Designed miniproteins, single chains, continued (4). Designs and how they scored, part 84

Each design is a single chain, and the fold is of that chain. pLDDT is the mean over its residues in the fold that is shown.

## One batch from the design tools (miniprotein)

Design m15091
Fold by ESMFold2-Fast:
Structure m15091 (fold): chain A 59 residues (1-59)
Amino acid sequence: VPALVARHEAEKYLPLLQRIVELYEEGKIDEATKLAEKAGISVELAPERLARMQAGLAE
């Protein structure tokens, strides 16, 4: 995945990552995995990607 993502695309991607992480935290692993697979991301990588994106936005 390219590191250079347009703001409008990042904004669209962020809610998807948040939802995947939320489903994973709720124990809905199957649903989280299915969503992550459709987005081309491993469910295990979703929390790390979300944290990284949020850290960048917090600056």
Scores: mean pLDDT 67

Design m15092
Fold by ESMFold2-Fast:
Structure m15092 (fold): chain A 81 residues (1-81)
Amino acid sequence: MTDPLVFESDVVAALLYIAAAITKLAAERSTDPEVRQKLLEIADELKRAADEVISRRGDPEAVAQGRKALEEGFKKIKEIE
């Protein structure tokens, strides 16, 4: 069976990749160029966080940073008018 920390890394990374993909899709559908730019930047940050979690698979500190990146991404999205 997969180590619980490795499983948690996979889940957090998957959530970050999904969030990045959805945010990028939202950016592509935005009619406001400034909103589009901000959403693309957030999507890139989420993808980089996912890549970091996978590169450090099984590291509890990487998992914690990945969760923080997901929370910060959602905060940034909420701040877009």
Scores: mean pLDDT 82

Design m15093
Fold by ESMFold2-Fast:
Structure m15093 (fold): chain A 79 residues (1-79)
Amino acid sequence: MKRELAEKVAEKLRKIAEMLLPLIDDPAERAILEKLREQALEMFEAAVEAGVPIEVLERLLREGEEALKLLEERKREEE
């Protein structure tokens, strides 16, 4: 269960990062976001091994979905 939730959270973060990358013009911020995207799964797998509660992962998944909606709206505004 926890591992599956961590994978879902990592996938949401990866999608958020992919949507944010075209909007970022600062090379340093872009590099940080690209690294977070690449390492997201490993980071959440480590958190699961450290005993992060399921409730925290579920909250992060919900927040990730909300963030994606906001990013889609912002992308439309940046037209």
Scores: mean pLDDT 74

Design m15094
Fold by ESMFold2-Fast:
Structure m15094 (fold): chain A 88 residues (1-88)
Amino acid sequence: MEEEIYKEYVKLLKEGKEEELKEKLAELIKKELGADEERAKEQAELVIKKLKEILEKNKNASVEEVLEFIKEEAEKKRKEYEELEKLK
């Protein structure tokens, strides 16, 4: 189900609707974390920055391809965390 939300976010970002994406992400963050509006907007901006970085590498990719890259990056970060914990 989360995949549909990601597809919507990627679509908004590709369409240059960054303000709309920021509002949607802020609402999601408020619901999940109970954060206030200012904090939620700051976190939304950080997420948008990360999505822009992924899209710059794959500017012409389809929404589904970009979504796959986002998931691969998240999985890579999980692997890096586990590797760091193993070394300690």
Scores: mean pLDDT 69

Design m15095
Fold by ESMFold2-Fast:
Structure m15095 (fold): chain A 103 residues (1-103)
Amino acid sequence: SAAFEELSAEVRRLIDEGVARYEALRAAGASVAELREVYLGLLERLIALYEEHRARHPDDAELNRWAENQIANLRAVEEFLAGLSPAEQEALLDTLLATWRAL
């Protein structure tokens, strides 16, 4: 549907902007806490975007099923991150940074 195509385009733009911001902050030496906040902010903005389109198109069954699944997946990621201590998040980032430096 046209509504589905519009939502897909907006999701792509939001992800591209969020990833670019994350990469720029990472390159500038941002802390784990700052990178976490940028990532969580992107997840919340994506969830809000899906919910907004669901509210505007309640009769679009395809859009609503897709948006519901995406929201559930994004919430699962938030719960996973919320379950990690700051020390575990730092250790994970150090491991990822070591992997990137080895390439």
Scores: mean pLDDT 77

Design m15096
Fold by ESMFold2-Fast:
Parts: sequence; structure tokens; C-alpha cells
Structure m15096 (fold): chain A 78 residues (1-78)
Amino acid sequence: SAKEAFEKGKKYFEEGNYEAAIAYYELALEIGGLSDKEEAEVYLLRGKAYEKLGELEEAKKDFEKAKEIYEKLGDKKG
């Protein structure tokens, strides 16, 4: 499931295996069905993993996507 892929991605990120973390974050997004908050967290953590690998342009795109989702979540409360 998308949640299981996301959990594996977080585990690899914590272990410093950023390439494996990215692969599982991509899998989670491809499977879909995560909440908006969880999807934003996937983009944020994938961005951090890209940043650790020096993939700064990819990191920026993911941070922008996470920000967009978080802002939309904030707008739903106001």
C-alpha cells in the first residue's frame, strides 16, 4: 500500500539510504490514496532526501509541492 511504501521510505531515510528512501517515496505517490497531509509529508521528505544527495533542483520542486499542499490545507481551516 501507499502507507507501507511511505513507512519504508522513512526507514531508509533514517538509515541514511537516501536513494532507497526516494524510490519508496516515489512508489507511495504512484500508488496514491494518501491523505493530503501525508502526501505533503512525502514530498517534504523526498525533497530532503534529494537535498542530501545534492539534487538541489529536484529538492526545490518537492519542497514547492509540499508547500502548495500545506497552504491548501491551511486555507480549508480559514
Scores: mean pLDDT 84

Design m15097
Fold by ESMFold2-Fast:
Structure m15097 (fold): chain A 118 residues (1-118)
Amino acid sequence: AEEYLKLGEKYYKEGDYEKAAEYYKKALELDPLNIEAWENLAKAYEKLGDKVGAAEAYLRAARIYYLKGDYESAIEYLEKALEVAPEELKPSIYESLAAVLEKAGKLEEAEKYRKKAE
């Protein structure tokens, strides 16, 4: 996992975002809970113009933080996913934001995002 992360970072720095994404995916095959690899994969997809891939990678990172009970980081990555997502994906991200905000005790913000999901 560590070796593939370093290879992905090398290719990302060289501007080879396609190869960077390939190596980040290989790192995630070995360790699917590696948040750094999901974040770096999302950034590579953003450089490639793959909005769906970028959003999905940020959503995976958000889910891992949520399962750890780190709701603040989960919200941060859901907001990153929302920023890069195509319009078709936004309602499901609003729903996820509302659910995590409720868990964080931010009920007013949760209600606001529930209304956006409609």
Scores: mean pLDDT 89

Design m15098
Fold by ESMFold2-Fast:
Structure m15098 (fold): chain A 64 residues (1-64)
Amino acid sequence: MAEETVAQIEALPEDLQNYLAEKAAKLFGKKDLTPLQRAILYAAHMARLAGNDEVAEELEKLAE
């Protein structure tokens, strides 16, 4: 993966980082996620903000 893409994922807003940490703890039983899992959960978070909870749930399952 390109360095810029990884840096962008790592530089997520604090609110999104907290969301990812909560999802990791509840859904995966772990606090750290792979870059791919983080990207999928980021997309899920964006779907929830857009009001697409069904899409967000499907993306969260894909991150497992």
Scores: mean pLDDT 62

Design m15099
Fold by ESMFold2-Fast:
Structure m15099 (fold): chain A 79 residues (1-79)
Amino acid sequence: MPPLSPEQLAELAARLDRELERVRENPVSTNFSKEEIEREIERLLADARANYTPAEVELVERRARGILELIESGAISFE
């Protein structure tokens, strides 16, 4: 029925913050282009907006923004 409780959303938000910090401390190189990652983010946001509640969409948007900030800071680099 309701897909995620407020407690589950809080847990996922905490896990997201931990994942983003891990990448900041341990920069990664990918074989994906920036354009490919941006396209995948757009696809995930579209899917979330179609299938999730507003609170869940906000969490997905926070993840997308976090990834873009890691790209801008150079914590995610491309080949």
Scores: mean pLDDT 75

Design m15100
Fold by ESMFold2-Fast:
Structure m15100 (fold): chain A 65 residues (1-65)
Amino acid sequence: MESVEELLKELGVPLSDVKLYFAGKEITGKSVSELEEALKDLPEGTEVKAIARRGFFTFEKTLKI
């Protein structure tokens, strides 16, 4: 299981510049720990889409829970 902290390191962006989506709905959290708790409530094998903006570029990555 990839942590939110590991995801942020891979994308090279702060939490404010990343959005997590499950089934087309944004997963909201004010901190890394709040997002990790929200992800723990999802069923195993769930795919979460991470979208990060870096200047003029948009990066998408799929996380498996």
Scores: mean pLDDT 71

Design m15101
Fold by ESMFold2-Fast:
Structure m15101 (fold): chain A 81 residues (1-81)
Amino acid sequence: MEEDLKKALEYFKKGMESLKQGNYEEAIKDFKKAIEYAEKALGKNSPLVAAAYRMLSIAYRKLGKVEEAEKWDKKAEEALK
């Protein structure tokens, strides 16, 4: 759905901006929304979903949540299968 893709890209952009500003918790929230809409638009196995999982992993690492970050890295790898 075109509307879901637009929302996925908007949330991904917001997440990237939050990440650049050091607002890691807001970045996590935005990337989770980007993943939700990207999966609705493109399915779970898409480059955009994989990219959003990788950014989510980076945000969790910035918060010191390494185990959570590793879970999202694995999801990113699976999304490219």
Scores: mean pLDDT 85

Design m15102
Fold by ESMFold2-Fast:
Structure m15102 (fold): chain A 88 residues (1-88)
Amino acid sequence: ASREEVLEEATKVLEAMKAGMRAAELAAAGDLEGAERLIREAAERLGDPEMVRLLGGFAVLGAKLLGASEEAIEHLRRVVEEEVERVE
């Protein structure tokens, strides 16, 4: 792989992580609508089901660490699965 290809992949990974953590913050704050919108927008930009799954992993883990409700965490899981299917 070229340096350019490695940097492009690294950029997508960082974007997925950042979006996931931001969605976790919104969900923990009770802003489920904001978390859903952010996940959908980030998934569309990434356009890669594996990157959307990575985003989802960080969103769920982050939400758990921030003390989000089980309902909020389940909502994040559902939105992530829907977006994974949409970008396939």
Scores: mean pLDDT 85

Design m15103
Fold by ESMFold2-Fast:
Structure m15103 (fold): chain A 95 residues (1-95)
Amino acid sequence: MYEEKVKEYEEKLKEDPNNYEAWFNLGNALAELGRLDEAIEYYKKAIELDPNNYKAWAALGLVLAAAGREEEAKKYFEKAVELDPDNEDLRRFYE
């Protein structure tokens, strides 16, 4: 299922390389497939396109933690909480 989504979002990016949602969703699909390094790069592109969207910051933090990069993960979770301070789900990831 996630492999099919990867192809779908790659086609969308060929049409519009500035599509934040396509970069973010492609990052999610790659993370689910265990392709963590690729997911990290795609979440970074999503952040560049929409730096105020906490979801990409939180997702990057989660993938960094899964990759064993826990100190970097904390930094990205902190930025996600700063962007959406009332989101209790985000706080649990770095507590």
Scores: mean pLDDT 78

Design m15104
Fold by ESMFold2-Fast:
Structure m15104 (fold): chain A 60 residues (1-60)
Amino acid sequence: MLEEVERAKAQAEKDVAGMAATAARLTQEDPSLGARVQRAVDQTKAVLAAYVEKLEAEAA
């Protein structure tokens, strides 16, 4: 049970890190597009954090 939560958390962190790196790169070329991608990253990060928190609570 904890292993599944740990795996989901690691994958979520990896996905968020990749999107954040893309947002940073886009901000250098197009600040407006970078801002849009950063907003999407922030939203995704919040959703993934809530999902992981729920899984951790269920695994406990």
Scores: mean pLDDT 76

Design m15105
Fold by ESMFold2-Fast:
Structure m15105 (fold): chain A 55 residues (1-55)
Amino acid sequence: SELAALLASDDPEVVAEAIRRVTDLSQGPLLGPALRKHVGDPVVWEALREFAARF
């Protein structure tokens, strides 16, 4: 619930921090809406690259 709320934030830095807190691939469906909301944001994109490197 807390993670989902952070991913729904309008602040790309908050969303990037939330992506860094994802520890389980079952939470992947929560990333889609956040990425669509922040399309092209470099902070969110970099956090996603770091996330992908962990799995």
Scores: mean pLDDT 73

Design m15106
Fold by ESMFold2-Fast:
Structure m15106 (fold): chain A 69 residues (1-69)
Amino acid sequence: MAALEASLEAIRRELPGRVEELEERFRAGADPEKLFHEALALLILAGAAGDEESIERLRELLKRVEEAL
């Protein structure tokens, strides 16, 4: 299970920064369809990593992005 644990460690370290990037891109007027797919993929990763804070932020972002579609 070493590969999975290493992947989860990397995800946990990178999640806050990646969530912030998506939030900034949404504020900058990036394509809502692209943001929706990226945010959904990141939400799956956040769920796997158990990062509740990132899950909550991504759920809120997905809601706002969906309203812009």
Scores: mean pLDDT 79

Design m15107
Fold by ESMFold2-Fast:
Structure m15107 (fold): chain A 71 residues (1-71)
Amino acid sequence: MEEEIKKLEEEAEKLEKEAVRAHLAGDYKTTYELGARSNELMAKVYELKGDYEKAKEYREKAKELRELAKK
């Protein structure tokens, strides 16, 4: 469980760094899509930790980012 959580956190961080690079390149759709995926992974991390309130916050952030990607 803890090792699985760590792998999900590392993947989320990697996606966040890729999102920053896309933003600097002016690719806002890719930025928001990668950001949404990162937040979805963090939601899963907090669900596995039993922190359902933080998991909900990350899911809401992911939804907002996906709506921005549709713009």
Scores: mean pLDDT 84

Design m15108
Fold by ESMFold2-Fast:
Structure m15108 (fold): chain A 59 residues (1-59)
Amino acid sequence: SSETIRRIAELTGLSLRQARGIVELARAMGVDVAVQLARRESRLSEEQAEALRELLESV
């Protein structure tokens, strides 16, 4: 959990608090919704978005 949050923060450039929010959103609303919001908050490439999806699916 903590390691996954750190990896998401590094991947997206967001803070640890924001990365934790993305994980909680994925649990509540699903991975697709969390990835869509992360793309709006942080300018992610297609490869970064897929990496984020894989990280969220591992939690």
Scores: mean pLDDT 81

Design m15109
Fold by ESMFold2-Fast:
Structure m15109 (fold): chain A 87 residues (1-87)
Amino acid sequence: MADKVRETAERAAKELEELADQAPPPASGILRDMAELVRRVPDASPVEQANLLTAAGILAAALSVMGYEDQAERAAKAIHELGKALD
């Protein structure tokens, strides 16, 4: 169901963009980069989808290491929901 993946990716990207709008740099930039990665997921091959989600997860971990734990938790949740939509 490509439409469900696209809907979930768009929802995740919007949540990440909303978090970015409320976050200071550099967290805002990282969250926008994550939104771009998740928007690419519906049109990507299965290998590319796995790579995009892995890259987004690494960025969420970077936010946590940098002290943006609330943003990291919300971002990780959005990525996790998108990953479940791919199952």
Scores: mean pLDDT 83

Design m15110
Fold by ESMFold2-Fast:
Structure m15110 (fold): chain A 65 residues (1-65)
Amino acid sequence: MVDEEELRREVEISLLIAAGTIYELAKDYEGAAKYYKEAAEKAKEIDPELAKELEEKAEEARKKA
């Protein structure tokens, strides 16, 4: 099993992704970009592939803002 630190980080990433998604659906692209970027930074150490996807979402949101 993952340790408590990694599990906590995974939960934080999930919450940040949820926030980013909510802001994106509300067309608040500045807010969406902020939360996707924070999620990507936290994901870099545990899931680089997810981090890349989240960085792309943040860039796309910034482009729309």
Scores: mean pLDDT 80

Design m15111
Fold by ESMFold2-Fast:
Structure m15111 (fold): chain A 107 residues (1-107)
Amino acid sequence: SLEEEIERLKAEAERLISKITDPVMQEALRLALEAADEADDPDVKTALYRGIVSLARMAVEGADPAELAETLRAMADYARQHAKNPESAERIGRLLDEAARLVEAAA
């Protein structure tokens, strides 16, 4: 079910974030996780958790911080376009934009 998929993705995201050795990168992805937690729309929530799992894997493998930041900004744009509540959309977007700023600062 979608609910089971969301819980599985959240658990995987949390596990992968715990393996990140760079503390700024780890904090950035924790902010992204907080943004996904704020999403009430299951489709948006699922997409954000999938994105975070991908980003956390990339971070653990030493991917380019600029690519990670660009992906976080794309996720912010996605949330602003697809979240049904405009106030929630903007809050989620701001958390993801802040995560992107932290990732760029870690570069």
Scores: mean pLDDT 87

Design m15112
Fold by ESMFold2-Fast:
Structure m15112 (fold): chain A 98 residues (1-98)
Amino acid sequence: LTPAEAIARTPVGARAAALLAAYAANPDMSAAELLALLEERQFELLRELGYDITPEIKEAWLQYVDEHLTPSSPLARAYHALRAGDVDAALADLATLL
């Protein structure tokens, strides 16, 4: 599998659940901290699927987010909301994935 294909196979609901659980445990988390957790949980799910997290996979994730995560998906809207510093909007979109 290419890094992009591996990324596309990671479960969206598992990422959403992990972020919502983390925020419930620490509601003072900043948008930057939630964004970092979203990216790290993506890499953890790739490791669970048997992929080694190389610099190429990290670059492919960043490229995939910028090129392929459109505002039409709840995960994409949550990602863009966190980049804009809007935690409440991100959590609302993530909740729709559960």
Scores: mean pLDDT 69

Design m15113
Fold by ESMFold2-Fast:
Structure m15113 (fold): chain A 95 residues (1-95)
Amino acid sequence: SKKLEAEMRLGVAEVAVAVALVLLEKPQSEEDLEEIARLAERAARIVRESGAPKQEEAVRLLEEAARAAREGDVEAARRHLRRALDVISESIEEL
């Protein structure tokens, strides 16, 4: 089922975003910020491959989160990741 494949992909993206958010709860090294950026970029790729509703919005937010993390803007990274998580959750509900 195409719906089941999309749901599974979005679930994997949700886990990646959740891990990135947990990493933001502790003091971040440069290595931690790069890992957060990589997790956001991985989630963006998975969301694109899902073909789900609102994929463009979720991908944009995840790409903005990765950029903010690399710039050391922890608050912007957290905000974008949280918004992306909400959009991914809504996309699963609309499947």
Scores: mean pLDDT 87

Design m15114
Fold by ESMFold2-Fast:
Formats: structure tokens, sequence, C-alpha cells
Structure m15114 (fold): chain A 79 residues (1-79)
């Protein structure tokens, strides 16, 4: 996972989910990160959205709140 391609990161809560958002400057890095994260057993969904106004790609990862610690461990292993 190329973390150097990440331009912004945010962690938030949405009901029973922990939501990680990662902004990328290029589509290839965003799609590669999405594929890697979608393979993790704690990840329920991954979406990639192009923001044409800013020229960035937003990756949104949803993880159940109860799985957040395991997700953190899995994410560290990908770095």
Amino acid sequence: LDTSAVTAAALSRDGDYTVLTLDFADRASAEEAAAALAGLPTVESVTVEEDAATGTYRLTVRVKAEDAADFGEQLAALA
C-alpha cells in the first residue's frame, strides 16, 4: 500500500460503523488501495469517488465499530 500517495486522511463514526476516508491525487493509487483494503476481512465496503472539481479521488472504507481494532492491525500490516 503506497501511503505516500495519500493527500488527506480522516476517521469518523457513522452509527455502528467506523469510517476511514483517504484522499489520493491519482486514480491508480486510489484503485490499488481500494483493492488491498477490500481484501481485509474486517472491511464491509470500499468505495472510490472522483472529485472532478479538486482532481482528487476519495476512498471511503466502512468497518463495524466492534472490528475497528482488528482493522487497525490489518491496515498496519499492509503499510
Scores: mean pLDDT 78

Design m15115
Fold by ESMFold2-Fast:
Structure m15115 (fold): chain A 84 residues (1-84)
Amino acid sequence: ELRELLAKKVEELGKKAVKLLEEAGLKEEAEKVRELVKEAVKAILEGDLEKALELLKKAKEIAEKVPEAKKELETAIALVENVL
């Protein structure tokens, strides 16, 4: 159940990042990050951690304008990297 726990934590961090982007008025960026996080969670559940990492790094680049959102995604990236 480690993959399910990892997926849940990444989803929680991604939702925080999306909320922070929405609160900053970056609706388009929030939607792009939401989709990338959703795909990353799916990749984790399928066991493709390298794909999940690539997707989360793309989400982090989009979130660069909001440091708090970027930090949440950096935490998600670190969690995936620690289990690779």
Scores: mean pLDDT 87

Design m15116
Fold by ESMFold2-Fast:
Structure m15116 (fold): chain A 84 residues (1-84)
Amino acid sequence: MSEEELWREVDAALGAMYIYLGKKLLEQGKYEEAVKWFEKAVELTKDDPALQAEAYRVLAIAYEKLGKTDEAEKWRQKAEELEK
């Protein structure tokens, strides 16, 4: 395993943790904080399409909870494109 491969695996694992944390914040009604963690998860999951699709999906849910319908639709469409 190269250092680059190791960092890709670490980034995917951190992305999954951030999705989990963001989902817990959504359960608590902390939608703005959830968006912050989901945006970080999107950045970390670029090399994992399935995990990135999940990050996009939960970001869309968080934006919908904030009443930002246009942003929610944008992220939902990005998730659907990865799940083709």
Scores: mean pLDDT 81

Design m15117
Fold by ESMFold2-Fast:
Formats: structure tokens, sequence, C-alpha cells
Structure m15117 (fold): chain A 69 residues (1-69)
């Protein structure tokens, strides 16, 4: 019922708080955050496609890739 999304980003252009705000707006959560430019997030499966699009639209996000479990 949930999907994990691997987010790669430029930490000089986007903050953890910006990523977290987008994820939480979909009812998700940040599972791990690496300040070097990688975050793993989790969102409800029915919202995953839209969450990916919104994450990719953030300036500084390079990729957002859903991980099928």
Amino acid sequence: STVRILVRFDPSKVTKEQIQKVVESYGGRVLSYDASGTALVEVPAEKASQAVKDLESLEGVITATPIYT
C-alpha cells in the first residue's frame, strides 16, 4: 500500500525541509536523508505518480525514482 521513492538532489539548491513538505503533503514520510544528496521517502501507492512529479519539479531535485517492493 506504500511505495518508496529514491530522491537524488543538489543539497546547495534544495533543503530537507522542502523535500519533507512535498512528501508530507501526500501523507508520506522521509525514511532517510543523506546531506550529500540522497533521500529515501515513502508515500501511499495511489499517490506515488503525483508525488514523483512534484519532487522532480523542485529546483535542485535531479531524479525521483519509485522503488517497487
Scores: mean pLDDT 85

Design m15118
Fold by ESMFold2-Fast:
Structure m15118 (fold): chain A 60 residues (1-60)
Amino acid sequence: REATRQRMLDAAIALSRERGAEAVTTRQIAEAAGVSVGTLYSHFPSKESLLLAADRAARA
């Protein structure tokens, strides 16, 4: 079970709502999720992949 992946998705959703998806960085998402940037990239190869997964999870 990937609780870490869910935290990253939740952080991406929250930050995108707060400041817009284009203004959010992978570093900010990693900090909000409580993970390293390296851990984030091990789950999502790009910011775009993470934001797409977050959008699907949030149902836009």
Scores: mean pLDDT 78

Design m15119
Fold by ESMFold2-Fast:
Structure m15119 (fold): chain A 107 residues (1-107)
Amino acid sequence: SAQSEALMRELGEALAEAARTEPAEEVAEAMEIFVRMVAALASPEDAAEVARLMAEAVAAARAGDREAAARKAREAGELAARALADVPPAAIQEALTAAAREVEAAR
């Protein structure tokens, strides 16, 4: 749906902004939550590409390249928007909540 696509783009932009403003480890945690959410809902191929882009974003953030991290986060958000277009927004929110709990439990 247009709502699911918009939600994914908004999340990608939020991660891009976080990459510019937040500590690298907080950004890495948020990006891991996004990757886990996409892995629960998308095809294995799309999930793997989103994971690769976010891994590159995390590496750039840890290297201090905030603009490269932001660009990669936006690319991942756009790919997720296409991959999850047919997924209801409620299912995306449920998967996002589950992913956040999994990441918190792994600390």
Scores: mean pLDDT 88

Design m15120
Fold by ESMFold2-Fast:
Structure m15120 (fold): chain A 75 residues (1-75)
Amino acid sequence: ATFTLTPENVEGARLWEALSEEERRALAAEAVRAEEEARGVTLSPEERARREAEVLAALDAAVARIRAAVEAAKA
């Protein structure tokens, strides 16, 4: 499936890009904490760090795809 640009995706990418590295990591940590609470589990420190890195990388990759699509649309 071709990636589709939406106003929400573009705005989300802009907000993510405006955040500092510290703020992005804080959001990833918050997301993992919410996941632990929702599932009723406590991750080990190593598992939590890995999961936070996975969430951060996934968000960065999604934002990069949105940015590339926006730049392609300008051409």
Scores: mean pLDDT 76

Design m15121
Fold by ESMFold2-Fast:
Structure m15121 (fold): chain A 68 residues (1-68)
Amino acid sequence: MVEEAARTLSEKYGISEETALRAVELAIELLKQGKSMTEAALELKRRLGISYDAARHAVILAKEILEK
């Protein structure tokens, strides 16, 4: 699940699989802490230096993982 999400992000946004994996993992952590999806996406952009589009997509994928 997490590895599949990371591959999708890496391919779509041209980021490394390592950065994509860290983005999904961090998004899961932030959502579990009760952060909103917008707060999580902004934190990913700030901490990992990725685009807002990549950060937002990572948060969406993390939410889907948590809901399954």
Scores: mean pLDDT 84

Design m15122
Fold by ESMFold2-Fast:
Structure m15122 (fold): chain A 70 residues (1-70)
Amino acid sequence: NAMEKAIELASKGVKLAHQGKYDEAAKYFDEAAELAPTPEQRDLFHRASEAAKQGKVEEAERLAVRAIAT
């Protein structure tokens, strides 16, 4: 299931972002975006990646959670 793997990758991204590993977190969100079944979910994961690169951990987590809930 592509979405289950996207959720796993996004969860790892959130943990890495909380550890201050912003570039690594962003890569996990980008991988989740590639597996996302809808354009809306893909956009949300890409936006989470961009927020993570900027150190906006809470925003990145919020966007990733929205993608999962969609």
Scores: mean pLDDT 88

Design m15123
Fold by ESMFold2-Fast:
Structure m15123 (fold): chain A 91 residues (1-91)
Amino acid sequence: MEELAALPDEEQLKRIDELIEKLHDEDPEVRLEAALELGRLLLAARDEVQKEKVEAALEALAEASHDEDEEVQLTATFTLMLASVIKLALK
């Protein structure tokens, strides 16, 4: 019954790339949504995500953790912590 279980690998990778771009959007609400969605996607995809894309997502979240907007900063920091667990699992 999982929505993410139905998402093809190609679309998972494309979505990660799209969300990384959104983390640099001029609108802080868009950046906030991107940080949350990246975290959820990385947690759900686990070992199915390409290591290179996971590293790119973690770098983008690390940058967003220093965002000017407090909500984006907090969300990106929290998401980065959750996503870093996936990176450790992927080695």
Scores: mean pLDDT 70

Design m15125
Fold by ESMFold2-Fast:
Structure m15125 (fold): chain A 70 residues (1-70)
Amino acid sequence: SELEEALEYARELAKKAGLSEEVTEAVLENIRAIAEREGRAPSKEEVETLVRQAKLGEEASAERRRELAA
């Protein structure tokens, strides 16, 4: 199914990007939510964007933590 393909692609991209298991699960949850809302699986481009946003979110969290510690 298209959803299964999107989830598999997301797992591969998350692994290559070095995302934690928790963050990877959050990305997969977002993909399922999009599929339920739109009635279709997200495109490969959308999956790539979600993985990139997850990576940026981890980096932003680390930056915020440094700001609070200063």
Scores: mean pLDDT 79

Design m15126
Fold by ESMFold2-Fast:
Structure m15126 (fold): chain A 62 residues (1-62)
Amino acid sequence: MSAEELKKKMTEFVKKNASKLDSEELNDLLEEKYGKELEKLSADEASEITAGIAEAANDNKP
């Protein structure tokens, strides 16, 4: 999976599931489903995706 595809999938997952799951469950599922794909990317790409996903998750807190 490309970095752009992974970013889109992770962002969509967060947007769809943030209201259904607490922050801990959401982060755990992201790590389980996408953690290894992030490790296959360059450090810069992985860091940018992770930062963006963390921001999206925070924006969905109550």
Scores: mean pLDDT 73

